# Ledger of designs, part 31: designed miniproteins, single chains, continued (5)

Each design is a single chain, and the fold is of that chain. pLDDT is the mean over its residues in the fold that is shown.

## One batch from the design tools (miniprotein)

Design m17056
Fold by ESMFold2-Fast:
Structure m17056 (fold): chain A 82 residues (1-82)
Amino acid sequence: GKEAAIEKLEEAREKLEKEGLLGAASALGGTLGAVENSETDEQAKKAIEGALEEVKAGKAPGLTPEEREAAAKALEEALKAI
């Protein structure tokens, strides 16, 4: 559910910050806020799916290829947790 996705996003953000992938961590922080403000698991899922598509399409300006791959992986794990 939504709570499990929040936990996965928080864990991933902390790990990415420790690894110095600050752009990826920031992108996950934005998605985390959207998920927290979702009223349903379906809304939370759509927020993560939208973020994942933007990251994969290269529409998140300032992310390196490594940061995009790390953010995408974290978002995919959060989707599995919903």
Scores: mean pLDDT 83

Design m17057
Fold by ESMFold2-Fast:
Structure m17057 (fold): chain A 80 residues (1-80)
Amino acid sequence: RREEIRRLADEAIRIMEEAAKTLPPDVAQQVRDHIAAMRAAVDAGDVFGLESHMKAAAALLPPEQAARVRELMDRISELA
């Protein structure tokens, strides 16, 4: 289960990193800050923190990438 949550979080991070390359610098930095917080939350076993940062980051992404991150967040919630 922890390995599955980590895998889903890593997938979300990859989507967010790719999206950040196409965003304005200030927005891209906010996304990268959320990525750093997500990595820390996964390492700490903090599923609530992970989901909170995924939700906040999704609001900053284009609609297609936001939808993909929300789907991954829903899958993480089912495992928690």
Scores: mean pLDDT 84

Design m17058
Fold by ESMFold2-Fast:
Structure m17058 (fold): chain A 80 residues (1-80)
Amino acid sequence: MIEEKAEEIYKLIKETLEKDPSPLAAMQAVEKARELLKDLTPNEQIEALRKASELAKKDGDTVAASVAEYLLRQVELEYG
């Protein structure tokens, strides 16, 4: 389900940055989030990333929200 995937993505980004708040860890979080999304359609990927960003914003995690929004923008550009 898209909601479960969004929670999984947010948790992945949050836990990665909590262990290492470096730019390298942010890049690794983007790569791992892409792997979680690869089996979804472009529209499902966009919805999951939008939901993940919303979850991060509700928690006040602006860095995780930024990472999710960055990947959302990349997917939107790739979708065409």
Scores: mean pLDDT 83

Design m17059
Fold by ESMFold2-Fast:
Structure m17059 (fold): chain A 75 residues (1-75)
Amino acid sequence: MTEEEIVKRVEEAYILHELGVSPEEIAKRLGLTPEQVEELVKKYKEFADEMQKAGDTDGEKYREKAVEIAREILA
């Protein structure tokens, strides 16, 4: 899996969760476990909420966080 594929998968999981899709359904769509989806979404949402509160729109920080989360949960 490439870094771009990892980032995309993390972002897709977060977007689906924000749209109200269940962890089980997200896991099915992305080839993950529900536990991986829940942990991934939790960590990414916490980071995104902090960035929004700070007014920080740096996409590179979001990308770096997505890679970090994926390495911890998917590797």
Scores: mean pLDDT 79

Design m17060
Fold by ESMFold2-Fast:
Structure m17060 (fold): chain A 114 residues (1-114)
Amino acid sequence: APPPVPATDPSRPPANTPEVQDFYENVVLPLLAHPAAEPFRNPVSLESYPDWAAIVPDPLSLGEIQAQIEAKMFQSAQEVRDALDQMLANVDRYFEPDSVEALAAEELRALIEA
């Protein structure tokens, strides 16, 4: 698909900071492409996990974090990292430590730190 280019006008929204853009391209996009990211690319299905919203008050997926970056909602790479940490903490809160989802979250955490 062609990249969306907004109309040229003086009210054009500001771009992401270089730190946020660099983190997006070098950490977030590789995470989204990684096989371990499959459970986290989309919001958790409430049909499959009806108690998710009761246990996790601030639900986040990698797709939601990507959308927030593209909407220029982050001021620093640290804020993006904090959002990723929150997503991973939500997985640890809901799933057992030896679950497929918890193990996938640990893999993603290692990739973020590398």
Scores: mean pLDDT 75

Design m17061
Fold by ESMFold2-Fast:
Structure m17061 (fold): chain A 94 residues (1-94)
Amino acid sequence: SSMKKEQEKIYKEMEELIKNMIELQDKNPVAAMVHATAFELLALEAVRKGADLDEIIKLVEKAIENTSNPNIREMLKKTLEEIKEEKKRREELS
């Protein structure tokens, strides 16, 4: 379906943003933060569009695990907490 293709595209874009963040974090921390922020915004958009929260959680956890930047880690941990709270809300409504 068109919705499934849209979700697959978002997951691919999220993976690319993680890769770019990892590659840039030691060479250009400002550019790494830009990619991390774009990743956060895309993750929250995916949640809003009804993406699989377990897949989004895995991608956010991967980004947290692979960042050496404490500011990026703090930002992504807050995003992870928000997504986990959304997962709890959806499970309570199911």
Scores: mean pLDDT 84

Design m17062
Fold by ESMFold2-Fast:
Structure m17062 (fold): chain A 71 residues (1-71)
Amino acid sequence: MDRQGAADILLAGAREAGLLDARLPARELSVKLAQAGHSAAASVAWEAAKAYGLEDTEVTAEELARLAREM
């Protein structure tokens, strides 16, 4: 998956789940996206969080999407 496509999937999933403006630990954001049925968005959030060591850091979906674009 290219970086822009990954970011777009995360942002679309977060928007549909009502999590676009939520600031949560990246681990919790990923879990909530998966529970809302957005498994692809959850995977993108988790991989971006692992790449930057942000699993337990409070982030927004937009911040993780920017990081996914930089991978």
Scores: mean pLDDT 82

Design m17063
Fold by ESMFold2-Fast:
Structure m17063 (fold): chain A 110 residues (1-110)
Amino acid sequence: MAEEEIKKLMKEFIDNVNEGVDLLPPEKRMEINEKLKEAFAALQEGDVEKMEKYFEEIIELASKVSEKAAELFRKALENLKKAYEIALKVYKDEKKAVEEVLKAITEVQE
């Protein structure tokens, strides 16, 4: 059940990120994609706080061009945080929680 909920949240995360990026003009997509890469790198290093900070910067940048894109990125961050919280409660270990979230992202991307 918890694994299925994490996968569902990560699918919603990927869908929201992709829809948000699609609403941006090409030049802003490049800037946002670079920050998304930095956010995922921080998550892979286990730095959830730094990942959240990068997502807040993404939301701010998107809001200057498209409020709908900013809302989608806010929903994506919420889904990611919920998945991490569920994983943390199940595994009682921050490293394992991050690994489970990253695994779910990989499986959802197929």
Scores: mean pLDDT 84

Design m17064
Fold by ESMFold2-Fast:
Structure m17064 (fold): chain A 115 residues (1-115)
Amino acid sequence: GLARVEELVAELAARIADKADAPADERAVIVARATVELLERLVAEGLLSPLVAALIMRRYLESALKHGAPEEAIEILRRALERFAARAGTTPEEIEALAEEEVEALLLAHERRVE
């Protein structure tokens, strides 16, 4: 399921940052870059739709903003959201404006097509 993909991406990004042995601010940037690179690979391999990647980027960006992540990390996530949204035929503003109910419906439709 999508929640498991999000958990695995977050865990792998954190492990990459741990291996780099970087200070907290640099760690946040490494996590952001690793997260984006992992999602870009999943989209390139056809394992994840650009729309689903944009929705995941929205959630990670919201979390980063809530937890006071460095501006460089936020910018990395923001630019990734813009690229995934564009590939999905939409805008980052439209992705950010989606109600949680609409997000759940889109994610459920994706899982029904894959599983």
Scores: mean pLDDT 76

Design m17065
Fold by ESMFold2-Fast:
Structure m17065 (fold): chain A 60 residues (1-60)
Amino acid sequence: SEVEEAFKKAVAALKADPDNTEIRGYLIKGAEALSQGDEKKAIEYFNKAYESSKVPVTVP
């Protein structure tokens, strides 16, 4: 699903740039949105986490 793909990209970004607090912040917000049933907002936050990486991200 789109939300699973976005989450996977966000986690890849966190692994590539682990000291980046913006990635962690967006991952938390995405998880909160998902817990509320708001998949569209979760996708937005997970994509923002991925985009916040300051280093190249390898998506598996």
Scores: mean pLDDT 83

Design m17066
Fold by ESMFold2-Fast:
Structure m17066 (fold): chain A 71 residues (1-71)
Amino acid sequence: MRDDMRTVFARFFMDYANVPPSTAQRIADAIMDTPPRDQFPRTMAIVNKVKGAPVQPMDIIQRVNQFTIQV
């Protein structure tokens, strides 16, 4: 089950932020090691850093929820 969530986060970063698979897996591990309540803020911080541009929090929330619900 946790490996499925790692795959969801890794795929999100690969598709949304164009991150290489090895880096996406590292990011997924870092998020999974974060308490659930802090996982979303950490995900946002990493996305902003990787894309180098501010993104709207609502757009990220919707995208993460879509990936989580479908997997």
Scores: mean pLDDT 65

Design m17067
Fold by ESMFold2-Fast:
Structure m17067 (fold): chain A 66 residues (1-66)
Amino acid sequence: AVERVRAILAFMAGAPRPAAPPAPIPGVSRSLQDRLYRDYHLDAAAIRTVVELSGASMATITAALR
């Protein structure tokens, strides 16, 4: 799970950042959403994909961050 999340984050970091941060997503902390948006360029759909790949584990997502 961590390796798949890390691969997605690395891929998205190379893409252009969305112009506005995504709306709050249930089950994801505001600080984690801000980090995913700012550092990895994730929109709401990409964050939901990362949550799905992590098995809804915030610890797995956090472990994938540098």
Scores: mean pLDDT 73

Design m17068
Fold by ESMFold2-Fast:
Structure m17068 (fold): chain A 87 residues (1-87)
Amino acid sequence: SKKEEILKLLDEAYALFEKVAPKLPPEVAQQVEVNLGLAVRYLVLGDYKSAAEHIRKAIELLKPYVPELPELAEVVKLLEKALELLE
């Protein structure tokens, strides 16, 4: 299902994010973790609008660090794909 595909993308994004998280400022890493967790929670509850809002916040938080941490480019790409599927 579409929901299962989105959950898989969020899972892959989180796994990659965990590897890079120690290189981010702790406050940024924490805010990304909170937003990704809320996105999964809202998606499971069928609240696709709230899920999309939290994915968007995670992308906004990570984008400024992509030039310094190129590994985040794949995380952002997976999150953007998840967001596209929620439209």
Scores: mean pLDDT 89

Design m17069
Fold by ESMFold2-Fast:
Structure m17069 (fold): chain A 81 residues (1-81)
Amino acid sequence: MEFLREQARLTARTAEAALPELTEEAKKGNVSSYSALGIWLSASELAARWAGELGDEETRELAERAARRLREALREIKAAE
């Protein structure tokens, strides 16, 4: 399953890279950025599951870290308003 392994890694890295900007924009009231954070959370959770099933521990840890950071960002934004 080389394709899923590569996609999981790409997803995890892209989510981590996008998180700071999306979080800042969402905190300013940008609904599209807030929605994007939710989409990247779901994608990162799926990537972690696929990486785990494929035995790619490095990618699983990356995806789990991205998912945790995305969950925290979404909770902080909701708590603010």
Scores: mean pLDDT 84

Design m17070
Fold by ESMFold2-Fast:
Structure m17070 (fold): chain A 83 residues (1-83)
Amino acid sequence: SELVERFREYLRRAEELIRKAREAIAAGNLDEAREYIDEALGELGKAYALSKKVKVEEEDVKRLEELIEEARELIKEIAAGEA
Protein backbone atom coordinates (compact mmCIF):
# COMPACT_ATOMS: atom_id res chain seq x y z
CA SER A 1 0.00 0.00 0.00
CA GLU A 2 1.26 3.48 -0.96
CA LEU A 3 -0.18 4.83 2.31
CA VAL A 4 1.73 2.22 4.37
CA GLU A 5 4.95 3.28 2.56
CA ARG A 6 4.12 6.93 3.40
CA PHE A 7 3.56 5.94 7.06
CA ARG A 8 7.00 4.28 7.13
CA GLU A 9 8.57 7.35 5.49
CA TYR A 10 7.14 9.55 8.29
CA LEU A 11 8.71 7.18 10.85
CA ARG A 12 12.08 7.26 9.03
CA ARG A 13 12.02 11.08 8.96
CA ALA A 14 11.11 11.23 12.67
CA GLU A 15 13.94 8.79 13.54
CA GLU A 16 16.51 10.93 11.66
CA LEU A 17 15.24 14.12 13.36
CA ILE A 18 15.41 12.43 16.80
CA ARG A 19 19.02 11.39 16.01
CA LYS A 20 19.85 15.03 15.10
CA ALA A 21 18.17 16.24 18.31
CA ARG A 22 20.38 13.86 20.35
CA GLU A 23 23.49 15.17 18.58
CA ALA A 24 22.39 18.78 19.25
CA ILE A 25 21.82 17.98 22.97
CA ALA A 26 25.29 16.36 23.19
CA ALA A 27 26.78 19.55 21.64
CA GLY A 28 24.87 21.79 24.12
CA ASN A 29 22.71 23.28 21.32
CA LEU A 30 19.37 23.04 23.16
CA ASP A 31 17.52 25.52 20.88
CA GLU A 32 18.52 23.46 17.80
CA ALA A 33 17.49 20.27 19.64
CA ARG A 34 14.02 21.78 20.32
CA GLU A 35 13.60 22.60 16.61
CA TYR A 36 14.50 19.02 15.61
CA ILE A 37 12.11 17.56 18.22
CA ASP A 38 9.27 19.87 17.07
CA GLU A 39 9.83 18.71 13.47
CA ALA A 40 10.00 15.05 14.61
CA LEU A 41 6.69 15.44 16.51
CA GLY A 42 5.16 16.83 13.29
CA GLU A 43 6.25 13.72 11.36
CA LEU A 44 5.05 11.41 14.18
CA GLY A 45 1.69 13.23 14.23
CA LYS A 46 1.30 12.63 10.47
CA ALA A 47 2.13 8.93 11.00
CA TYR A 48 -0.38 8.68 13.87
CA ALA A 49 -3.14 10.35 11.81
CA LEU A 50 -2.44 8.00 8.88
CA SER A 51 -2.52 4.92 11.20
CA LYS A 52 -6.16 5.83 12.05
CA LYS A 53 -7.14 5.70 8.33
CA VAL A 54 -5.07 2.71 7.14
CA LYS A 55 -4.40 -0.70 8.71
CA VAL A 56 -0.70 -0.81 9.64
CA GLU A 57 1.08 -3.87 11.11
CA GLU A 58 1.55 -4.21 14.89
CA GLU A 59 5.34 -3.84 14.45
CA ASP A 60 4.77 -0.49 12.66
CA VAL A 61 2.51 0.71 15.51
CA LYS A 62 5.16 -0.44 18.03
CA ARG A 63 7.86 1.55 16.17
CA LEU A 64 5.62 4.66 16.20
CA GLU A 65 5.10 4.24 19.98
CA GLU A 66 8.87 3.77 20.55
CA LEU A 67 9.69 6.96 18.60
CA ILE A 68 7.04 8.95 20.53
CA GLU A 69 8.60 7.73 23.81
CA GLU A 70 12.13 8.64 22.59
CA ALA A 71 10.87 12.15 21.72
CA ARG A 72 9.28 12.48 25.19
CA GLU A 73 12.56 11.47 26.85
CA LEU A 74 14.49 14.06 24.81
CA ILE A 75 11.96 16.80 25.68
CA LYS A 76 12.60 16.05 29.39
CA GLU A 77 16.40 16.12 28.81
CA ILE A 78 16.17 19.48 26.99
CA ALA A 79 14.00 20.93 29.79
CA ALA A 80 16.49 19.71 32.43
CA GLY A 81 19.39 21.27 30.47
CA GLU A 82 17.56 24.64 30.33
CA ALA A 83 16.96 24.69 34.11
Scores: mean pLDDT 88

Design m17071
Fold by ESMFold2-Fast:
Structure m17071 (fold): chain A 59 residues (1-59)
Amino acid sequence: MLGRSLPKFETASLEERLAAETRTLSSLGGMPLDEGVDITEGILDSMGKDGSKVRPLVE
């Protein structure tokens, strides 16, 4: 693969930022953090990512 190492590190950072945004969206949307985490985990799982990384940050 052309970008074997770079995408990994950038993706990990992006996942952390996504978790923070999900927490904010859950708060603004009137939805509890647990619901927001479930949605984000589903999205990350669909992309082949580990959604469990999001839970500790949003929780």
Scores: mean pLDDT 54

Design m17072
Fold by ESMFold2-Fast:
Structure m17072 (fold): chain A 87 residues (1-87)
Amino acid sequence: DMNDILTLKNQYKAQLDALLAQNKKALDANPTAATYTGAVLNLIGAQIDAIQDLKKKGAPQSVIDDLENYGNGLIADLKKYYDELAK
């Protein structure tokens, strides 16, 4: 429903905002990291849009779960990239 969609958006946004804030200095100093971040943010946005569309169309929960897991994986990979960049 609309509340579940809003909750997912807010969860992803909170995680991304926290990661970006924690890594702001590294991102400001590294154009490649900034470009990669932009690409990952676009992919996460596309996943949220796909989940919303599929939920409206009554897709099976297993399909929704797979896409949510993929989106969570994108955020986790971005965090790993920043952790390596900070070393």
Scores: mean pLDDT 80

Design m17073
Fold by ESMFold2-Fast:
Structure m17073 (fold): chain A 70 residues (1-70)
Amino acid sequence: HMMKILEEIIQKVRQEVMEKRRDELLKKRLSTTPPEDHQKVLDEIDNRVKNGIPPTKEEQELVEEAIKKV
């Protein structure tokens, strides 16, 4: 039981970290990207995530680092 709770917490942290990091990465990219390209970047990333496509290596590392600190 305790192990399942821990796994659920870890999974929650993963999702939350992914969302926040994705937002931060988008914010940085959009800051240097012209407004016309902003929609494309957002749509591309959003569609990839929704399709269940595996996250990039950088995203995986960020999640693992967050879990490591927990």
Scores: mean pLDDT 63

Design m17074
Fold by ESMFold2-Fast:
Structure m17074 (fold): chain A 75 residues (1-75)
Amino acid sequence: SHLDLVREDPEEVAKKLGIEPTVEAVEAARERLDAAYAQLRAEGQLTPAIEAEYAHARRVLDELLERLREREEKE
């Protein structure tokens, strides 16, 4: 994989993705990603590459969100 998520702190992963390392920011990023995907689908602009990137980005954000929530709850 292109991202070494297993070795990196969730804060560093979030920064590399250009988002704040907070649960709220990651949730907002997921909603924006989902909205952008829905727009491209509605306009007939989806390609296999875009679909693959969406699936990958969604997984990365979901894993990041879970790790950030674990950090908050550990406090």
Scores: mean pLDDT 74

Design m17075
Fold by ESMFold2-Fast:
Formats: C-alpha cells, structure tokens, sequence
Structure m17075 (fold): chain A 79 residues (1-79)
C-alpha cells in the first residue's frame, strides 16, 4: 500500500478508536519515508484526530501509549 493510503487508513482507525488497527498501520508507515505533503497530513490531520480520540482515555492505556510513541517516531524520522 502507498503511504497516502496508509495515512488515510490510520486516520480512519484513530477516528473509530480502533487503536489496535492504528498501531498496525503506524508500524507499516515506519518502514516507509514520508514526503513533505504526507508529513503535513500526519501533523495536520492524524495528530489532532489522535488527541480528540484519546481526550477521554487514561494516559496509562497501553495501546494509547504505544500508538503515541509510534506517531512521535513517525514525526521524528520524517523532519
């Protein structure tokens, strides 16, 4: 799958609070290099959606913590 398709699926998984699916997609994205436009989508659409989806979830939730770490790694690897 293209990084664009993976980013769209990641956004959908996060909006549906399917954090297990979101983790799988984020791990696949880490094997790929993101373009500046794809990185902008991650920062402007995916990260805000994650914040909204997790506002009522404990910060100690293991799936939420794992997904957050994966999103941070995606951002750091694609400066």
Amino acid sequence: MSPEELLEELLEAIENKDFERAIEIAEKLLTQTLSPEQRAFLLEKVVPAFAKATKDVSSSDEKVQRLEKLLVELIVRNP
Scores: mean pLDDT 81

Design m17076
Fold by ESMFold2-Fast:
Formats: structure tokens, C-alpha cells, sequence
Structure m17076 (fold): chain A 73 residues (1-73)
């Protein structure tokens, strides 16, 4: 079975997607959206999240960034 995500990981993904949505709606470039994802990944590492959880948040954020940028174009 796929491991269930912790509530903290789910919340981190939701917060990141909300920030990406706001930036995309404001006209941010794909590069700016991807930089936000990288910064949030580093913040999570510093907060003691596992590399597996950080990679899940990062992959979700990058997918959201690309989708939001494509929709805004």
C-alpha cells in the first residue's frame, strides 16, 4: 500500500499550491514559481521533514507550478 501522508505534509502541499496559485494569478513566470518550490523544499528540510516528504512536496509543487503557468498563458 502507498504510505499515507502526514497531516503536516498535506498542509505543506496545500500552502505551497495556494502560494503558487496567487503568484501565477499575479503574472509570475514559470521560473519564479519553480524558485518558490525550491525555497519551500529547503525550508521543510530545515524544519526536520524527511527527504521523502520534502520530495513529495517538491514534486506536487512543480506539477502545480507547470499546470498554473500553462493555464495563465
Amino acid sequence: MTPRLSDEVIQAIRDLVAELRAMADAGASLEELEKLVERKAEELRKQGFSEEDVELVKRAGLLAARTLHAKAA
Scores: mean pLDDT 78

Design m17077
Fold by ESMFold2-Fast:
Structure m17077 (fold): chain A 80 residues (1-80)
Amino acid sequence: DPLEEEARAIFDELDLDGDGVIDLSDPEERAKFKELAVKLGLVKDASDEALQALLSRVDTDRDGVIDYAEFLAAYREATT
């Protein structure tokens, strides 16, 4: 699935420490996530409201950590 391959490449780029998750409480990972999310059309703007809307749709566990499955769901939601 080209969409899954694309999402995985983006996820790996956002996963700066290579731990297999994106930690949005990390200022560096959060900033990079917002920038790429806007560029890729995952969110409409860099607002906290747009980011919260995206995260709410993927039913995250709300610990501030996004795993690949949650990211893929968000990517599908934004790009479909």
Scores: mean pLDDT 70

Design m17078
Fold by ESMFold2-Fast:
Structure m17078 (fold): chain A 68 residues (1-68)
Amino acid sequence: SGIEEGAKAAAVWLGQTAGDEGLKAVRSGKPAKTDEGLAAQSAAIAGYELGPLAGEFVARMAAKDLGL
């Protein structure tokens, strides 16, 4: 699914813990607790709404902004 594809991109660029936190946050409807988790949540939502390239783009930009 687009959500899972965005979360996988987040795991690659932000780390597996962030990707897992972001996916859990999307599924629970609650915001993630860390900046990396919030970035992963945004990537998962972008993947769902706009497709896997959008999810990857959000994850990559967030990694750059976080200095990763």
Scores: mean pLDDT 84

Design m17079
Fold by ESMFold2-Fast:
Structure m17079 (fold): chain A 81 residues (1-81)
Amino acid sequence: EELEKKLKEAKEKFREASQRVIDTARRYNELLERAKKEGITPELQKEVDEAKRDLDRASRELEEVQMEYNKVFEEIKKKKE
């Protein structure tokens, strides 16, 4: 019961972190595509740099959550054999 609850919480965190990476990656790619079409302005460069930082932050959070999820998943797999 306790491990099932921890797995549910870990899955939820993983989904949220994964969605954040998807959202930040899409925004970053949209800005890069816009830069290719319109050219780079100082304002657009700032937006690209900020989006890259947001993506890097989201990616780090996902790595941490993925490690937590894998740990809980391994504990449950050992118990359900």
Scores: mean pLDDT 82

Design m17080
Fold by ESMFold2-Fast:
Structure m17080 (fold): chain A 90 residues (1-90)
Amino acid sequence: MVADARAFLAQIAATLEAAAAEARAKEGEEAAERLRALAEVQRLLAEAIVAGVPLAEVERIAAEAEARLAAGEPLAAVAAAVRARVEELR
């Protein structure tokens, strides 16, 4: 497969942007807070790859986040879990 780190990050960004679009369907401050959490997760995943965290671990974290979002978990909770995992691996 032709997935380098950049292509992988683009795929993750697309998945998280879809979740953000769903969050924006809700109005108010909670939508803004969820979008902030989403942007933070994207930044942390990018930094983890650049810092040399194994791509397989980043893939596992991303896959878990995607599965949890698909199951209807709150975006903020999923973002917080991803952030904690990425920070632990830095």
Scores: mean pLDDT 68

Design m17081
Fold by ESMFold2-Fast:
Formats: C-alpha cells, sequence, structure tokens
Structure m17081 (fold): chain A 73 residues (1-73)
C-alpha cells in the first residue's frame, strides 16, 4: 500500500467516525484533508497528514481504535 493509499483510507475512516458523532467541524476537516490528498502533490500530501493528525487529536481513545481497525481491514 502506498503512503497516499494509507492516508486516503485513514481519511475515509475519520469521515465515518465523524458522521457517527454528528461532528460537523470534524467532517469538514476530513473533507479538507481529502481535497489536499486529491491534488496529487507532495505539498497536498503533507497538508492532508497534518489535518489527519489534528482530527485524531480531537477523537477519544475508543474512536482512534475504531479508525485503526477500519484502516487495517
Amino acid sequence: MTVRERLKRMIEALYEVAKKRNDQETLELAKKAMEYLDTGTQDGLFKAAELISEILGRLTDEERAEVQRLVAE
């Protein structure tokens, strides 16, 4: 799996967790991270990773465990 594919799966998992929370702010951050990743640039990849880290910091330990489970398959 490429770094981009891993980040994409992470963003998708974060989006699902945010939807379950009805957390509109976290949903918007996840959308922004996907937009950066979709640019296909290295700068976009770095910005997506930064936003993923910010979102993870807003989650509970249980929600972070769910994200890791979803990414791992």
Scores: mean pLDDT 79

Design m17082
Fold by ESMFold2-Fast:
Structure m17082 (fold): chain A 81 residues (1-81)
Amino acid sequence: MTPEDRAREALAVLEEAATAPPAQDAEAAERVLRAMFVRAMAEALRAGDEARLQAIIDAMREAGFSEEEIEELLATARALV
């Protein structure tokens, strides 16, 4: 799976979440979404791909994540690398 596919998949998950009826297990859905962003950022960091990292950050902003939350998830991704 390519890193571009992962970033696109994260955007597709966001579009699906906006369209689909809310699940009773909202915590699990949010946890999966956060994990996907962390994984995508970690892979971008391993590859040294600045453009891909920026695309993931932009996707997180569109999803309504705060700058502080983005920084925390990015720090988590760096710890995984």
Scores: mean pLDDT 72

Design m17083
Fold by ESMFold2-Fast:
Structure m17083 (fold): chain A 72 residues (1-72)
Amino acid sequence: IELSPETLELLEQAARALAAGDVEAAIEYARRALEVEPESPLALVALAAALRAAGRLEEAERLLERARELAA
């Protein structure tokens, strides 16, 4: 699976923010990654993980379903 360097950088920032407990920053970086690559399963999963940490479970579930469809 080919990811642009821009998407990889944003996903790394999202993971770092989530590990630090900065859930809002994690959501922001994951959203920016998805804006760069709207159909990236990795970007969708990263955003879903950040949204789950924020308690936004319905939104996270929708993104995980979309990611599974694209990865199948």
Scores: mean pLDDT 81

Design m17084
Fold by ESMFold2-Fast:
Structure m17084 (fold): chain A 77 residues (1-77)
Amino acid sequence: GMIEALVEYNPEKGPSLEELKAKIEELGGRFLGHSEVYKDDKGEPVMLLRVELPDEEALRKLGELPGVIKVERLVPA
């Protein structure tokens, strides 16, 4: 089955959301949705993304993308 993950993303430090969606699909994954952009304590923009990925290698590759702050594997539902 797919791995479900929550991604903390800074849209000013990485590719556009459109490019990020395309990259997730290239990794064999699926983009499920995103939060509104909010600001952290430094005024930096942060967005939460919900994604599905086929394997741990895809999860790791997503975490290496510029603008990705953190990737959390969600516990199986």
Scores: mean pLDDT 81

Design m17085
Fold by ESMFold2-Fast:
Structure m17085 (fold): chain A 80 residues (1-80)
Amino acid sequence: SVRAEVDRLLDELNQLIARLQQAMNDRDFATMREVVREIERVLRRLEALIPQLDVDDQLRTQVHMIAARGEIVVAERRMR
């Protein structure tokens, strides 16, 4: 189901954010770049699924996506 796919993608997103935060703490720029690319792939997949969700699931998904994009911005600034 679309809900099950979104839940799986949100779990992946949370794991990637945790990995990104660890890489930022370790100053591991190679891992930061790789994880940012993986987060962006997950975000593109979630964005494609949003129109198929009910309003409550859309809002929940968008909140997680906004948080992930914030983490990417922080990581990109640290890699410069």
Scores: mean pLDDT 89

Design m17086
Fold by ESMFold2-Fast:
Structure m17086 (fold): chain A 133 residues (1-133)
Amino acid sequence: DLSDKEYNELTLRVALSYSAGQNRVDAELARHPERSPEELIEEVLEETIERVTEAAKRKSGEAVVNSFIEGAMTIAEIGIRAGWSLEEILKRLDALARKVQEILDKHNLMDTVQKVQQALGVIKEFVKNRLKR
């Protein structure tokens, strides 16, 4: 179980990554206004998997978790701006988490798998609360 400190630190990282995701989506839309939300999400997914793979090769669990949070929050922001349902956004977040877990298994980072799952839980709560408003 996450300590209150670890949960608060994770929540802060999610909030900071949301702001970074907004800036990234703004930059991508300015560069490629013709891109669909699906195309933007696929690009973010691929870039996140590359960053996670490099972090896993370096055995940096912290860098894996941070890269996952940044990618997941960017995907969530794209879905929210596109008017996607909560269910569709959560489905895309679950797909990213599954791919990250497969990479962590290949690099024997078992402790990091639990932290990625905990981060996913916090991100899902953030998205649910954001869409209720």
Scores: mean pLDDT 80

Design m17087
Fold by ESMFold2-Fast:
Structure m17087 (fold): chain A 61 residues (1-61)
Amino acid sequence: MKEFVKKLAEKLGVPQEVIDEILEMMDKYNITDVKELLELARKEGRLDLASVLELIINITG
């Protein structure tokens, strides 16, 4: 999942710093589900990450 999220975000033109923070959050909380990660990003007030995760979900769902 992590590699897939990284590749998809890169293709969407997401800034590398935002991609790195998404991957760090996945590792820190041991989350592989993009929807669960979106909920966590919203709780942490990381609206920048939440927007990217919503875009990924829309493309893959």
Scores: mean pLDDT 79

Design m17088
Fold by ESMFold2-Fast:
Structure m17088 (fold): chain A 94 residues (1-94)
Amino acid sequence: SLKEQMIEEARKYVDALLKGDRKAAQEAFDKLEKLALEAAKELGEEEAARLVEEASRVVTEELRRHYGDSPEAVGVAEVAGAVLRTVLLRLIRR
């Protein structure tokens, strides 16, 4: 399903960020953009927005699992998830 593919790419994005692999991170992000647009076309904007919110939550939760619950770690995880959400939501709503 598109949901499963978006979650898989969100996990790949986090793995690339944790490894400092900028190319892999950009590739996973590009795939998430493609999947978000595909979801908007096939499922509609509202359902695509829900899938974007879920993928963004996966990014935040996976980063928190690796960095822990310090205020700095929580801040980094929340910013990464918020950036992904903001970019993908703007993409599907334009």
Scores: mean pLDDT 84

Design m17089
Fold by ESMFold2-Fast:
Structure m17089 (fold): chain A 100 residues (1-100)
Amino acid sequence: MKKPTLREMVEEIRKVLEENKDKSFDEQVRLAIEKTEELLSKLPENTSEEEKRAFVLGAIEVLAVFLKLQGKDVTPLMKLAEEGETLSPEEILEKAREVA
């Protein structure tokens, strides 16, 4: 399977968010998390937990920047990005769902 690049991740998340600008903050966060999980599943099986964590944190940061540009309060997502270096990729995604 082709390993997703940060550019491909950014483009896919941006597309999802642009197509769903009229939806609630909760729905936009949920859709971005679902796309991040889809992209994460396409990573090679031998991808380290550290690389998976960096990928997920990058996705959260892209989501936060995009929503902030829409005038949304992204404080919970930024806090998760800062604290997420000690969490597993799965825990980061679970906590991101809780801010929705």
Scores: mean pLDDT 75

Design m17090
Fold by ESMFold2-Fast:
Structure m17090 (fold): chain A 91 residues (1-91)
Amino acid sequence: MLKYLEEAEELAKKKGDKEMVELIEKAKEAIENKDEVKFRIYFKELLDLAMEKDDIEMLALIKVAYYSLFEGKSEEELEKIKENVLNGESL
């Protein structure tokens, strides 16, 4: 369930991106508390930050995390979404 957010957090830590790490931690905390409203706010901030930084890999992980948690996509569909974002295709 948190696989793609954990991968995003590890990528952010590897890059030394403290702002991204803090937003991912807040998003994870909102999920654990089942606070959909706060998660949507933090998720939007994560997408905006990834787009501002032109970080396509981070953007792919964040989008896949969202679809995994809220859209009920299969593992196969999630991997396809990740590949499409990495190839510069908009969903």
Scores: mean pLDDT 77

